# Designed miniproteins, single chains: the designs that were tried, part 13

Each design is a single chain, and the fold is of that chain. pLDDT is the mean over its residues in the fold that is shown.

## One batch from the design tools (miniprotein)

Design m427
Fold by ESMFold2-Fast:
Structure m427 (fold): chain A 82 residues (1-82)
Amino acid sequence: MAIEVNEENYEEALKQLETESGMVEFRFQVPDSVELTELIAPMKKVEDIGGRFLGVTGNKQVLFEVPASKAREALDILAALW
């Protein structure tokens, strides 16, 4: 099941990562003020650390997966958008 991440639950999502292993799926909420084109550089950084982009929902949620060992780093990259 994908971990939902937004500005309000970021710390709770990070705590959940302490129990995760293998590949972790994320559903990251992009702020309304951020255009989808601004995701290009952050997503490239996530891919550079072994992440995989899965898609975008109509509600500006980015779907991606990363190794659990890199999950915090991937979330920190995307959280720079907030």
Scores: mean pLDDT 76

Design m428
Fold by ESMFold2-Fast:
Structure m428 (fold): chain A 73 residues (1-73)
Amino acid sequence: AIYQITFQSPQPVSTKDLSLIVEKYKGQLLLFGKQGQEYLALVRLPESANLAQLTTELKTVLKAQNVSIQQVS
């Protein structure tokens, strides 16, 4: 499945930082960018992926705030 992930962070987040986290969930980063203060990513994840655990890792590793994960495909 394809998910849209949005978040803010007080730390700079690189494509590599997010890719490493997504790959732990057997996923692939398809698109990553920043619009104002918000990071936007499109990721492919297996439908069995633990989105709650992914959200926790985004918050702990990337200091992500206001995390939203929505399935788009």
Scores: mean pLDDT 86

Design m429
Fold by ESMFold2-Fast:
Structure m429 (fold): chain A 80 residues (1-80)
Amino acid sequence: SNKALAEMGNVIQDMRDQSLQARNTLPVDQAVQTINQLLDEALSRIDEIAKKHNVPQSVRDALKTHARGVANDIINQAKA
């Protein structure tokens, strides 16, 4: 359980860091596209880790919601 949560947390942190880099270095349209791709990859990785470790659906859904929120916040910052 704790190991799965740490792995999923690391996926979200890596997605956030790469999304911030995209926001800071790319034109807006390319940054948004890149962040959406990073989010899709992160959501897929969360599902893989959750299945491997038998993580409850409610915990999986909460982490996926958090990942979407992080990505959307950075996208909104890129568009500002």
Scores: mean pLDDT 89

Design m430
Fold by ESMFold2-Fast:
Structure m430 (fold): chain A 85 residues (1-85)
Amino acid sequence: KSRELAIKGTSLYILAVGYDIEGDKKKSLELLGQAHKAYGDAAFEDGNLDEAIAHYRKAIDYYRQAGLDTSDLEAALAKVEQAKA
């Protein structure tokens, strides 16, 4: 699961770079947010809670820059923070 999530994150990151090169800034930011969510999910599966929190925070920042709803990402962040407490 963790390996598959990390591969998904990397694939989304590469796709985001492609959209950035083509000038689609909003789509690039959306894909960067999805990539960091996947990395956060992978870190959470591995028990790396601090790494998961850092990735979810980056995902939220990218989504805010893109003007996208962050509620699902904020819920994921809260769940990891609760698991750490």
Scores: mean pLDDT 85

Design m431
Fold by ESMFold2-Fast:
Structure m431 (fold): chain A 72 residues (1-72)
Amino acid sequence: KEEAIKKLKEAVEITKDPNPYARAMAAHLAYKLALENPSEEGIKALEEITKDPDPFVRRIAKKGLEKAKEKL
């Protein structure tokens, strides 16, 4: 659980990258981590990524949020 939270924080930092592909990969990582280890930290990380300017990145985060909330 602590390892998953550490990786979630790392993924959130990568979502600040100017490259939208890097942010999409980080969003997908946050999505996977939040589903494997459902937590409020995962929900908050995905909520932050849903504010991304790229519609593809937002879509990954929104799908992750929906599924992660089902498990909490």
Scores: mean pLDDT 77

Design m432
Fold by ESMFold2-Fast:
Parts: structure tokens; C-alpha cells; sequence
Structure m432 (fold): chain A 85 residues (1-85)
């Protein structure tokens, strides 16, 4: 439960940070647990132009390592790894 919650938080954080980078004026977020240490967040972001984009982030915790993969529609996925304290 604790690792799943941390994975969900990491996935949601990744999509929120990307939405802010894109200058999104609104964001709709839905997070799904994929396993005891893995979660996926899908977000629909609206840009100032009125354009809507789908962002997907998947976060997995293995031991003390957190991996987050962020994918925007039409773009290559970006992966980041960090060690948990």
C-alpha cells in the first residue's frame, strides 16, 4: 500500500510538472494502480490555445529506486530514475 501510494504520487507529480511546463490552463487527472509498487496517471491538459493533449506517466518503485516514464501524445517518452531516501 505505501509503495503503491508513493508510485501514484510520483506519476501524478510528473504529469502536473509537465502540464505546468506546457502552460496548461486546466488539467484533468486520473490515477490507476497497476500493482503494489506501480501506478499510472493519465491527464488531459488544455493549453492557452484551447488545444487538448493527453499526458501519461508511469511510476514504479523497485527496492529504493523510483522510475518515472512520462509520455506526451505524439512525443517520445522521457524516463527519469532516482533513489528514494
Amino acid sequence: AELQAKAAEAAERAVREEAERLGAVSIEIQTKALGPNEAETTAIVTLPSGERRVLTARARIDGRRLTVELKAEGEEPVSEERELE
Scores: mean pLDDT 81

Design m433
Fold by ESMFold2-Fast:
Structure m433 (fold): chain A 77 residues (1-77)
Amino acid sequence: SMKEEQNRIEMRAGALQLALSVMGLVARKEGDKEMAAKVQALLDRVMAIMNDTSLSNAQRSAQLDQIAQELMDLMNR
């Protein structure tokens, strides 16, 4: 249902925000300015997606999946 889809999108966004916030905190403590900037850019994109009322649930889900992939790529460096 649309309600279940919305709940899944909100859970995914929340999980990404938590993971990115922790990574950003660690990067800043270590003085890794490049990692901190990349993580902040991903965090800003999650917030923009969730606040964009023009996006469908399918579009939000797809864009959050893209950010999750970019996060995984950062973790593998």
Scores: mean pLDDT 87

Design m434
Fold by ESMFold2-Fast:
Structure m434 (fold): chain A 100 residues (1-100)
Amino acid sequence: MEKREQAKKLLEETAKHLRDASRAAREGYEAAVQEAGKAVDYLVDARSILPELAPTVAEIVRHMAQGLSALSQGPERTDEAVAHFEEAARIAEEAAKELE
């Protein structure tokens, strides 16, 4: 279906930017916020196209928020932030596969 194909593409873009946020987390909080923000834009569009994605989008956003929260507390929590962004990307990738 066309809407499922569009949502799949948006979830793939979300995963890409979450992978970028994971790498940016090692550079610092500001860089990670920028990439995570791009992922949120794609997620909002995906949910608007397929409202049934709302629970999945909420789970992805929860991991993004936990990753950014960890980074805001200092560089010693960078590995925790990376793990959260990578899990968020994995959830987005799996959701995209289910839309085939």
Scores: mean pLDDT 87

Design m435
Fold by ESMFold2-Fast:
Structure m435 (fold): chain A 85 residues (1-85)
Amino acid sequence: MKSRQELIEEKSRELEAILQQIKAIIDSLTDEEKKQEFLERVNKLLAKWQTVVAKAEAGELSDEETEKELTKIEEELKKLLKEAE
């Protein structure tokens, strides 16, 4: 069983890899409007991630809830990646 810290660290590494791919796609976009819309969607998901981590560290979320919420955000980011490819 992974600790909460190990879970958050693992999910953060997965997030970083996804964000590197997202950055490459954003940097390739020449349409400023599409670039802004994509950035807004990414920033909204990053804000949700930060909120989940903060709540988990404050003891407001269980390990199960933390894993579930972080996994949902990761899945949403992966969908954005596929839409932009």
Scores: mean pLDDT 79

Design m436
Fold by ESMFold2-Fast:
Structure m436 (fold): chain A 78 residues (1-78)
Amino acid sequence: LEELRKGYAEIIREKARELEEEGKTETAKKLFELADKVEKAKSREELGKYVQEAVDLLNEAGETKLAMELMKEVAKVQ
């Protein structure tokens, strides 16, 4: 669980930094908040919930490529 939390949080933060570099600061801020929740996740189910919220947030913001990259990178950790 610790390894999954660390890996998933790092992936989400990487996507948040990419958005910040592109000037999409509001979406980046929300992703950083979700990464913090991922680090605090107490179960695999809770972890999956926050990862899904990050994917949903990216899709809602029109960042479909970043959403797909997040899903692929998360799958590599598992």
Scores: mean pLDDT 80

Design m437
Fold by ESMFold2-Fast:
Order: structure tokens, then C-alpha cells, then sequence
Structure m437 (fold): chain A 78 residues (1-78)
């Protein structure tokens, strides 16, 4: 049987994987930036808005990355 992991545990494993598996410093930095966005929804929103992303683009990215649901993004942008 597979171990059931919470979202928080999955994010911790992602952080460890970035640190252990990424040897390229630039790629590691990009992974760390992605991890920050995955753990801080407000930073993700601010960054996306500063880059000129539209609401639907932000929703699609948040859902794909598992950061937030469509409803949560819409509520935060209202």
C-alpha cells in the first residue's frame, strides 16, 4: 500500500528533492523560487500580477502547481 502524504508533506519532499537532486545552481535557485510560491499563495499572486498575468492564467497556474483552487484564486483577486 502506498503511503498517503498530505500536501504539506509533499511540499517538504519537493524541497528535499530540489536540494539533493539539482546540481546546477541556477536550476536549484529556480526550484527554490517555485517552492516558495507553492508554500506562500500571497507571494505567488503578487508575482503573477506583477508579471501582468490575467486572472484565468493565474487560476490555471495555481491549479497545475497545486497552490490553490479556482475558487480560492478568484476570492483572492476580488
Amino acid sequence: PDVKLSVEEQLELLREAIEKLVEDPEERKRGEELYEFLTDFEKFLKHALEKGAKEEQIIEMAEELGIATRAEVREALA
Scores: mean pLDDT 69

Design m438
Fold by ESMFold2-Fast:
Order: C-alpha cells, then sequence, then structure tokens
Structure m438 (fold): chain A 71 residues (1-71)
C-alpha cells in the first residue's frame, strides 16, 4: 500500500509540474497514471481507512489538475 501511495503522489506531482510548464500532453499522461494507481489502491487496499482517505484526497487532486488542463 505505501508504495502505491508514494507512486500516486509522484505521478500527481509530475502532472502538476507538466501543467505548470504548459505541457498539457505530459500532464494528461501523468494524471492517467495516477488514476491507475488510485484504482489499484481501491482494489488492493479494500477496507483500510487510511487507503480510503488517501484515495479520496487523490481523486480530489486529480479533479483539480484536470480543471487546470481545461483552462
Amino acid sequence: MDELIRKTMEELGKAYEAIKKGDREEGREHIEEAREYVERLREEGGDDPRTKRFVKEAEEAIEKLEKELEA
């Protein structure tokens, strides 16, 4: 679980940096990779409250980054 959480955070950070630099395609790729890690966290983390909290926070971060891409 901790490794998937770290990888999700890393991909979200890369997406943010790409968007900040105006690289929308790279930003989309990292958002998609973060979504895949979030899906794996849901499937593998199951009923763990810590994992559920992180998944919610990561989904909120992804939505925010997607809105930045639409701007």
Scores: mean pLDDT 82

Design m439
Fold by ESMFold2-Fast:
Structure m439 (fold): chain A 92 residues (1-92)
Amino acid sequence: SVAEKIAELKKEYYENAKKAAELLEKALKGEKLSEEEIKELKELLEKANEALTEALILQAKAAGKEELVPEIKEKGKKTLEENLKKLEEIIS
């Protein structure tokens, strides 16, 4: 069902966001992240953003609000770009 797919995507979002937050907290405490940890953090942020965006698209469609899909996609792209910029500032 669509509801089951939305729940699965939200779980994927939370799992990836939690792992990203753990690595980000390490950097915010002044610990130097390895190149591998930075790569992993970027991948986790991308996966979290993709899962949340897809979940919101499916929710909009299920609610009969398919006209919101372009706005949801744009907000997702902007959020990821801002998060990646913030990460670059933290690891600089």
Scores: mean pLDDT 89

Design m440
Fold by ESMFold2-Fast:
Structure m440 (fold): chain A 92 residues (1-92)
Amino acid sequence: MMEEIERRKEEILAEVEKLPSVEQRAVLVGYEAYFELAKEGKPEEGRRVGEAAYEEALAEGAVLTPEEREEVLRRIRELLDEEYKYREERAK
């Protein structure tokens, strides 16, 4: 049933956990920007804005503390849960 969706979320999180903290933050910033537009029915615009936000965050090069890194990973997990829930509601 939901096994494939949960597996994909876990795979994405595992890949993000392997990234340096600078890239983890960039992924979060890009994903948040993307999802705000995607849920309004503008996924193409969301991708462009998300890519721009990701590149900007990566260029800033902010190094996270261990506590900030945990917060970033937690927020990415929440966004993944929200996106997949939104997709399931729309698939009905």
Scores: mean pLDDT 78

Design m441
Fold by ESMFold2-Fast:
Structure m441 (fold): chain A 74 residues (1-74)
Amino acid sequence: ARGQAVLDRLKAEAEIEEARRKGYEAGINKDDPQVLADFEAWLAASSPEARRAGIEAFKQALEDYKKKLEEIKA
């Protein structure tokens, strides 16, 4: 029983790792520690289905965040 639960956890971890990789490939700014922190927190809190849908939603949130930073610097 526990062996099967461990297998399910490893599968979930692999899905999180794939989502992390896809997020970076999609242009999440890994050189920005705040963007990284927000992305990692979101990955940890989200369900597998939410992670798939959330990559696109997260791109939008990052664009909004970037726009806000530009406004503050102006």
Scores: mean pLDDT 67

Design m442
Fold by ESMFold2-Fast:
Parts: structure tokens; sequence; C-alpha cells
Structure m442 (fold): chain A 81 residues (1-81)
């Protein structure tokens, strides 16, 4: 099971070193979707599937393994599912 939130790039709750990478990856986008997964075998498999689906849908993703978190750059008005 994942927890998902949408935040402004500047408000992403990650260490400063990751913020620079996120800012560069999402420079043409309004917000970042944050998805958090368990860092066990099932959580890793679900995270890998989430990344694969996001990439197949044309989204840019950043995998923060140390935080068990995947960031996806999206437009503010992206309707989701």
Amino acid sequence: MSKISVVKIEDVPVPEEYKEKIKEAAKDYDVVRIATFDNDDIGRAVRDLYIAVAKASGYETVDLEDLSTVLTAVKKDDPGI
C-alpha cells in the first residue's frame, strides 16, 4: 500500500541534496507527486511496478531508495486516474 501526496517542488520533504536533483528533473512542471512505499520485498516490487507504469505513461520519476519514496513530475492540473 502506498501513500501519495502532491506538493510544490520547493516543499518536497527530502534532504537538500535531493532537492537540487528534483528541481532540475521537474523544472518544466508545476508540482511533484510523492509516493512512499515499504522498503521490503513487497514494497520494492510495488515501487518497481509504479515506476514502470509512470514511465510507460510518459512521466519523469526520481527513485529515492533511502527514503522508500518515488517522485513524479506532473502538471498542477493533471487529473490523475
Scores: mean pLDDT 64

Design m443
Fold by ESMFold2-Fast:
Structure m443 (fold): chain A 79 residues (1-79)
Amino acid sequence: RDEALRKARELFEKGIEAIKEGREEEAVRYFREGLRLMGASETDVEAASEELRRWLEEGRYDEAISMLKSVKVHAEERL
């Protein structure tokens, strides 16, 4: 569990960096993988990933980064 949570935290951090660097599809991949490592269902992973992609496509980068920061904090608090 703890190893998966540490990997999830790392993936969410990489996702935040990817958003800041304009690597949107890479950010979505990191986010999806991190959520899976946290034990999210496939339905929840797809729903959250679609919301993230929508925000990125709309140029709503602050909302996208806040979403990734939120799940990163969740992973950190479980460690």
Scores: mean pLDDT 82

Design m444
Fold by ESMFold2-Fast:
Structure m444 (fold): chain A 80 residues (1-80)
Amino acid sequence: DPSIMEKIEKFLDKLKADGLITEEEKERMLNYLRWLREDRGWSDEQLKQAFIGLVRGELARAGASQAEIDAAIKEANALF
């Protein structure tokens, strides 16, 4: 099965394809999560929670509706 980082990247690719985030936002999120994993030694469970919080925050900053945010978070939770 794909690593947690591979699952996260595929989900972010889907959000980008749906027009909810940009390539730059995807790269920023991936770089932050890789830093948490590689530098801080965060567990898969900690990374899942960080990822969900980060998706919520980035979509809100990008001007996504509450319905879009809620749908994306529900799908992100179902991924893991």
Scores: mean pLDDT 82

Design m445
Fold by ESMFold2-Fast:
Structure m445 (fold): chain A 78 residues (1-78)
Amino acid sequence: DPIDGALKLIDRALKAAREGNAEEVQKIADEMEKKYPELESVASALRMAANYAKKGDYETAIRLLEQAKAALESLKAG
């Protein structure tokens, strides 16, 4: 299930962002784009989160990742 796989990537990105690891957030964003190109909106959110993390704004990065997670969970539940 692409949604379940994408949710696991978001959980990894959230952990990386909470640990202050912007490089790992970027790697996960790149992995999302490669594995799940059909989830372009989610990949875009992860790229945006990675950009904020690189600037040291981990609070905004985490918020964006949590919003992307909620959107995917809603899509799966519907």
Scores: mean pLDDT 86

Design m446
Fold by ESMFold2-Fast:
Structure m446 (fold): chain A 89 residues (1-89)
Amino acid sequence: SPENLRRTSDLLSRGGDPEEAKEAARKSKVTPETRERIRRALEAGDAGEVSRLLTEAARNNLGGEPLSEEEAERIGELAAAVAEEEARR
C-alpha cells in the first residue's frame, strides 16, 4: 500500500529499527522499473535515493509486486546504518 511505501521511505530518511524497516519494505509493492532502480540504489548504499524512489512509488500508486525478502533485509540494514550515522553526529 502507499502507506507502507511512505513508512519505509521515512525510516530510510531518518534512520530506524532494522526489523521495522524490513517489515514495512516486505509490504511495499513496486513496479518492475522502480524495483530495478531500488536495487541499484541499494547496491550503492544510497539510502536517500531508495527513500526518494519509495516516495515516488507511493505518489504514483501504480501497484506491482512486493519487495523480496533479500531486498527488505537490505533496506532494514540500510535504515540501521542511517540511524548509526545520525547517532555519531
Scores: mean pLDDT 85

Design m447
Fold by ESMFold2-Fast:
Structure m447 (fold): chain A 85 residues (1-85)
Amino acid sequence: SNEEKVKEMIEKIEKILTESDLPQEVKDAILNVVKRVAENALKRGYSLEEIAHRVSLALLIVGHLYNVPLSVLNKIQEEIYKIVK
């Protein structure tokens, strides 16, 4: 289901963040934004492609705000777009 795919995506993103050297505040901010955007898009009945797009955009915004390394952002982006593969 779309809910299961989104849940798996969030779990994979949480693992990437846990394995990163980012400050805990930054890890929490990224995870909270990803969860909120994905859950809101699911509740609105958006397609997996639209959910991926919205989560990706939100990640870029929060990543810029916290100066998150591109290497970490790219790993998270790969997990986001796996839901539509």
Scores: mean pLDDT 88

Design m448
Fold by ESMFold2-Fast:
Structure m448 (fold): chain A 93 residues (1-93)
Amino acid sequence: SLEEEKRRARRQELRARYDKVSGEITKLTLELYQKLKEKGYSELDINKVIFYAIKGDYEKALEISNDPEIKELIKKIVELSREYQRLRAELRE
């Protein structure tokens, strides 16, 4: 039916957005890792920042660094991670 076709199209659209957002998070996370490494942060501190950024916890992600460039990158990752969580919830329906 037309309604079933519309539901399939919507789910395909959500999946495409999910895959795109996931890829963007991966790219930005690698950039964040490299920038923190270049600035002399320990692997433990880098992993903690990335963990909280992916969790969408902006405040905890910022505990380790006061660098404005790092803050901007963390903010982008947090925003995308929150979108990723919303898309995951919609795809479970």
Scores: mean pLDDT 85

Design m449
Fold by ESMFold2-Fast:
Structure m449 (fold): chain A 65 residues (1-65)
Amino acid sequence: DLDRAMAEIAAAVIGTVTGQRLETELRDGRLVVRVYETDPAQTAAAVAELRRLAAKHPDLRVEVL
């Protein structure tokens, strides 16, 4: 739906802006954003933005790998 599509776009923008590698996946109607920890500072910045996004989108889940 529209909210999920907007969350996907926002997650992609966060990845681009922070330089953090992200992948998005749909699982059981939920958007899962997988964060690949390569640089602790970039990962922390991306996770902070993704938590803010998740507060507005209850179907969004963040996984740090």
Scores: mean pLDDT 78

Design m450
Fold by ESMFold2-Fast:
Structure m450 (fold): chain A 81 residues (1-81)
Amino acid sequence: MPPLSAEELRELALLMLRILLQEARERGYPEDIIELIERAIAAVEAGDVETALALLDEIRKREPSLNAKGLDFLKEVLRAA
């Protein structure tokens, strides 16, 4: 299969972040975690990959149980974009 383009990787990252935001809200995670996810979405939409990665690291540090495998994959997608 051809490799995903940078644009397709960003679209995938945004989809994954929106799913993560929905899961965090549905499971009643703290508001600070919700805010970090929303900031990560805004950073990816702005093309600020470095800020998005830093925000994902902070989310993982504060709540390691929140979709850890999905967060790891999302970080790989963002680094490839």
Scores: mean pLDDT 79

Design m451
Fold by ESMFold2-Fast:
Structure m451 (fold): chain A 90 residues (1-90)
Amino acid sequence: AAELEELVEAVEELLRRAGEEIPPREELEEAVRAHPRQARLALAMHRHGEERVRAILEEAAAEAREMVEKEKVSPVEAMQMVVDRVLAAL
């Protein structure tokens, strides 16, 4: 599917920029399927620029941290809110 191909390409590009070894495509496809939110975040960084996505992520993470400290949400729910907020802001 076009979505899977775009997600795999975005993850491959991030690994290449980080100077890490690029796994076989089958392993990248499995990683994308196992971690769809992280893959969508990688795609957002590829499309909108790393600096912009990082700024939104840091702001969202600060708010989520405050919610966890106030015991309003679990750490897992906080992570989901951060990713969803970053994707919604783009």
Scores: mean pLDDT 72

Design m452
Fold by ESMFold2-Fast:
Structure m452 (fold): chain A 61 residues (1-61)
Amino acid sequence: SMGELVARGLELLSELKDLGAPEEELRALGQRFDDAVAANDVAALEAIVREMEARLAELKA
């Protein structure tokens, strides 16, 4: 659901910040996330969530 994607995206942004992702990267991801939410674009949110999950996996390696 849209609400579940929003909750997951916020969780991922917090985790990326905690793992030391660059400030500019977090700002850019946050803007794209906000734009997708404002547009009610589920496909864009799913893509952003997948991108954040992949990045989180890289930072944990």
Scores: mean pLDDT 87

Design m453
Fold by ESMFold2-Fast:
Structure m453 (fold): chain A 74 residues (1-74)
Amino acid sequence: MEEEKERLKKMAENILKLAETVPDPAVRQQIIDHAQKALEAIENGDLETARKHLVEAVRLLEQALGPEAANKAM
């Protein structure tokens, strides 16, 4: 369980760093919001909710920055 929490937390941190490079402030904020909700879910032990938010954040990153960004976030 700790390994899974660490992995998801690392993904959220990578997503937040990549979000800084998103030029559209509305899309950037959506990505940040999903990553933050994922971190909150991880802290509460709700790993299913965390994964859902991380998947959505990665999808938004891919649409904003291209498929290379999704690979970098993982």
Scores: mean pLDDT 81

Design m454
Fold by ESMFold2-Fast:
Structure m454 (fold): chain A 85 residues (1-85)
Amino acid sequence: MLEEASKAILEKLRPLAEKDPEKAKIEMIKLYAEFAGIEVEIKETVTEEDAKAAGKKIADAVAADPEGARRRAEELLLKRYEELK
């Protein structure tokens, strides 16, 4: 089930990354922030500094609560899969 959801999400994101890599990057940052249980400010264009700052916050949040991050990732992957249906 999770494998199917992950494959479906990646398959939908891959053509978006080819067509509009900036949109795909923003969507991935949003997804990882949700998994970490934090909010990040996302602009229309993400600079290298913005991506680094977001990545650090996500990594720190996951390290603080790895089990919670895993549970949120499982729930959100299934939710996103339903949205793509």
Scores: mean pLDDT 67

Design m455
Fold by ESMFold2-Fast:
Structure m455 (fold): chain A 64 residues (1-64)
Amino acid sequence: GITAAQAAASAAGNLAAGLAVGAPPTDEALRLANEQLRKMDPSAAPLSREQAAAANRLAAASGL
């Protein structure tokens, strides 16, 4: 499942890359999302592009 930290980090990565929350992440958005995830949850494994896309869709559906 997608955690709240993964959803928030993926949304932050998209926004930092100039993308909308819920848009398919670019490589830059994925890098920024994983930097943010490491700050929020240092024990979490880095997101794959597919996981970041799913997390972004969940974040958009949750009103982030």
Scores: mean pLDDT 83

Design m456
Fold by ESMFold2-Fast:
Structure m456 (fold): chain A 77 residues (1-77)
Amino acid sequence: SSAMRQLEAMRKRARELRREARELNAPESVFQDVDAVLEFLDRAEELDPESKEFAILFTAAGILLAGAEFELELLRR
């Protein structure tokens, strides 16, 4: 489904950010945020894609992922 394709894309992006964080020796907070994203996506995967609960977890994961990406970008200054 489209939702599952989006979930897998976000999971792939989170794993890429985690690798970049390691290479840049990022603060623990970046790893905590990325790990939280992966946990939210794992929980969302167990739900019906059409459910409100899926939408809430997927949206929360997206917000956290954007925050982690922004923080990591600041480290590249």
Scores: mean pLDDT 88

Design m457
Fold by ESMFold2-Fast:
Structure m457 (fold): chain A 60 residues (1-60)
Amino acid sequence: MPIDQEEVDEALDRMAVAVAKIFMKNNNLSLEEAVEEFRKDPSVSEETVERIRERLEAEE
């Protein structure tokens, strides 16, 4: 049986957004700069970067 993918994705996205916010505060980065930092990490998929950006914009 498949795992509850929606809940897993929500939890992962929420953690990623929290990490992004901490990273922004620690390094005085804008939202766009924080998103670009995630994009240059080869371990982070483009889909994950898109979700992080959307959630950060929604939270502002």
Scores: mean pLDDT 72

Design m458
Fold by ESMFold2-Fast:
Structure m458 (fold): chain A 56 residues (1-56)
Amino acid sequence: SDAEGREKSAEGARKGALAAGLDEAAAQTVEDAAMSGKNTEESERNGVRALLAAGG
């Protein structure tokens, strides 16, 4: 479902932020950005975009 896809995208984005050495606040921001997507594709794109912005 789109809800499940959004949750997985948000979890992946959060894990990516932490793996990149970002702090918990940045990881939460990336997760929130992914969760703001209307569907799985938007959530994945929002998460990646937020991760790149947080990392540099």
Scores: mean pLDDT 81

Design m459
Fold by ESMFold2-Fast:
Structure m459 (fold): chain A 96 residues (1-96)
Amino acid sequence: DLLDRLRRIADRSLQRGDYRSAAMSYLAIGGIYFNNQDYDTAISYYQRARDLALQAGDYGLLSQVYRNLSRVYRRMGDYDTSRYYDQLSQIYDQLS
């Protein structure tokens, strides 16, 4: 299935030091959990994607991660945290 495939891609990417591909895979996994309304798990994968995007120096991917973090906190009713991540998304979008 898609989750198993993404986990295998992430694992192989990490073993190769391909932090960008690993970050993209974790971002996609987080999105699947978000769509399933498993917000805590989605946040966990988005935070891993954030750390890997930072290691990759991929500010465009960082912007996408922060946009997804903003979205999940909005769905949880945490508007202050949502706004914080939305502002980070905009900053990193300008840097990309």
Scores: mean pLDDT 91

Design m460
Fold by ESMFold2-Fast:
Structure m460 (fold): chain A 70 residues (1-70)
Amino acid sequence: SPTEEVKELIRRVVERADELSLTQLKAAAHDLLKYAEEKGAPQEVIDALREAYNAKTKEEQIEALRRAAE
């Protein structure tokens, strides 16, 4: 399903989070947010990705991404 595709992409970003800077994670969150919106993902996933994009720390980014992926 489109929702499962989005969640799998989010999980791949989370798996690589230790290798990525805050700036790279923010860029990834933005790309994932755009893709989720285009695929019509549930509002809860979109909201979590928006929270990830707006997060000020790497820890907050990763936490929000994990919530988006469930």
Scores: mean pLDDT 84

Design m461
Fold by ESMFold2-Fast:
Order: sequence, then C-alpha cells, then structure tokens
Structure m461 (fold): chain A 85 residues (1-85)
Amino acid sequence: SSLVEELLKFYEDYKKRVDELKKTASEEVQKILDSYELLVGLRAQDLIINLPSLSEEEQKKRLEEFKEQVEETLDYLEQLVKQAS
C-alpha cells in the first residue's frame, strides 16, 4: 500500500531527526528522546497492522492524525533540547 510506504518513510525521517537532536542533547534529555522514540515506534507499528482493515478514507485520516501528532512531538523535543543547550 502506498499509504503504508508513506507512513514508513515518515517514521524513518522522524528517527533521523531524533538522532540528530541526540547529538546536542544532555544525558537526561536523551532518555526523554529515547522514551518518545519507543512510543512513536509502537504507534507506527499498530497503525501499519490496522491500516489494511480500514476504508481508504479512514486510512488517510489515521495517517494524517499520526503525522500531526508526531510533528507536534518533534516541536516539543526540539524546544526541550534547545532549552538544555
């Protein structure tokens, strides 16, 4: 599915962004980054498993909601790293 491919690409891009943030993060902030990476990964896996059972309209909605939530999380993590620099 093109939507599953889009989700996987988005998740891989997210992981690369988090890895970049870890380079300048304190040890305490790195633990927070690791915790969020695990949570986002689990949500991505759940979405991949469940997408094929949903309508195309619902699949698009769930992917959009996931992307929005992950982008909000990234904004939070970027601010956290910046404050601890």
Scores: mean pLDDT 83

Design m462
Fold by ESMFold2-Fast:
Structure m462 (fold): chain A 80 residues (1-80)
Amino acid sequence: SPLVAEFQAKVNELVDAIEKVKDEEVKKEALKRLVEIVREALQALRDYQRGKMSEEEFRERIEELIKEIEELIAEVEKAT
Protein backbone atom coordinates (compact mmCIF):
# COMPACT_ATOMS: atom_id res chain seq x y z
CA SER A 1 0.00 0.00 0.00
CA PRO A 2 1.38 3.46 -0.93
CA LEU A 3 -0.12 4.92 2.26
CA VAL A 4 1.61 2.32 4.47
CA ALA A 5 4.90 3.00 2.62
CA GLU A 6 4.47 6.75 3.30
CA PHE A 7 3.81 6.02 7.01
CA GLN A 8 6.96 3.84 7.20
CA ALA A 9 9.03 6.57 5.47
CA LYS A 10 7.77 9.17 8.00
CA VAL A 11 8.58 6.87 10.94
CA ASN A 12 12.14 6.47 9.57
CA GLU A 13 12.44 10.28 9.16
CA LEU A 14 11.29 10.77 12.79
CA VAL A 15 13.76 8.14 14.09
CA ASP A 16 16.60 9.94 12.24
CA ALA A 17 15.49 13.28 13.76
CA ILE A 18 15.32 11.80 17.29
CA GLU A 19 18.85 10.33 16.95
CA LYS A 20 20.20 13.89 16.40
CA VAL A 21 18.70 15.19 19.69
CA LYS A 22 21.38 16.01 22.32
CA ASP A 23 18.98 16.35 25.29
CA GLU A 24 18.29 12.87 26.76
CA GLU A 25 14.92 13.89 28.31
CA VAL A 26 13.67 15.35 24.99
CA LYS A 27 14.89 12.19 23.21
CA LYS A 28 13.11 9.95 25.76
CA GLU A 29 9.79 11.82 25.46
CA ALA A 30 9.99 11.81 21.63
CA LEU A 31 10.61 8.03 21.66
CA LYS A 32 7.58 7.51 23.94
CA ARG A 33 5.39 9.50 21.51
CA LEU A 34 6.80 7.54 18.53
CA VAL A 35 5.97 4.22 20.27
CA GLU A 36 2.40 5.45 20.93
CA ILE A 37 1.92 6.55 17.28
CA VAL A 38 3.17 3.15 16.01
CA ARG A 39 0.90 1.35 18.52
CA GLU A 40 -2.11 3.35 17.27
CA ALA A 41 -1.21 2.52 13.63
CA LEU A 42 -0.96 -1.21 14.47
CA GLN A 43 -4.32 -1.06 16.28
CA ALA A 44 -5.92 0.63 13.23
CA LEU A 45 -4.45 -2.09 10.98
CA ARG A 46 -5.84 -4.85 13.25
CA ASP A 47 -9.29 -3.21 13.36
CA TYR A 48 -9.28 -2.83 9.55
CA GLN A 49 -8.22 -6.48 8.98
CA ARG A 50 -10.93 -7.71 11.41
CA GLY A 51 -13.70 -5.66 9.73
CA LYS A 52 -14.09 -3.26 12.70
CA MET A 53 -12.87 -0.34 10.59
CA SER A 54 -13.72 0.57 6.98
CA GLU A 55 -11.01 1.16 4.34
CA GLU A 56 -11.85 4.90 4.37
CA GLU A 57 -11.65 5.08 8.20
CA PHE A 58 -8.29 3.26 8.05
CA ARG A 59 -6.94 5.71 5.42
CA GLU A 60 -8.12 8.73 7.46
CA ARG A 61 -6.55 7.32 10.65
CA ILE A 62 -3.15 6.63 9.03
CA GLU A 63 -3.17 10.10 7.37
CA GLU A 64 -3.88 11.63 10.83
CA LEU A 65 -0.96 9.68 12.35
CA ILE A 66 1.36 10.83 9.51
CA LYS A 67 0.44 14.44 10.44
CA GLU A 68 1.25 13.68 14.11
CA ILE A 69 4.67 12.36 13.00
CA GLU A 70 5.30 15.52 10.92
CA GLU A 71 4.42 17.70 13.96
CA LEU A 72 6.71 15.63 16.21
CA ILE A 73 9.59 15.95 13.68
CA ALA A 74 9.16 19.76 13.78
CA GLU A 75 9.21 19.72 17.62
CA VAL A 76 12.29 17.45 17.73
CA GLU A 77 14.20 19.58 15.17
CA LYS A 78 13.82 22.59 17.52
CA ALA A 79 15.69 20.54 20.17
CA THR A 80 18.58 19.66 17.83
Scores: mean pLDDT 87

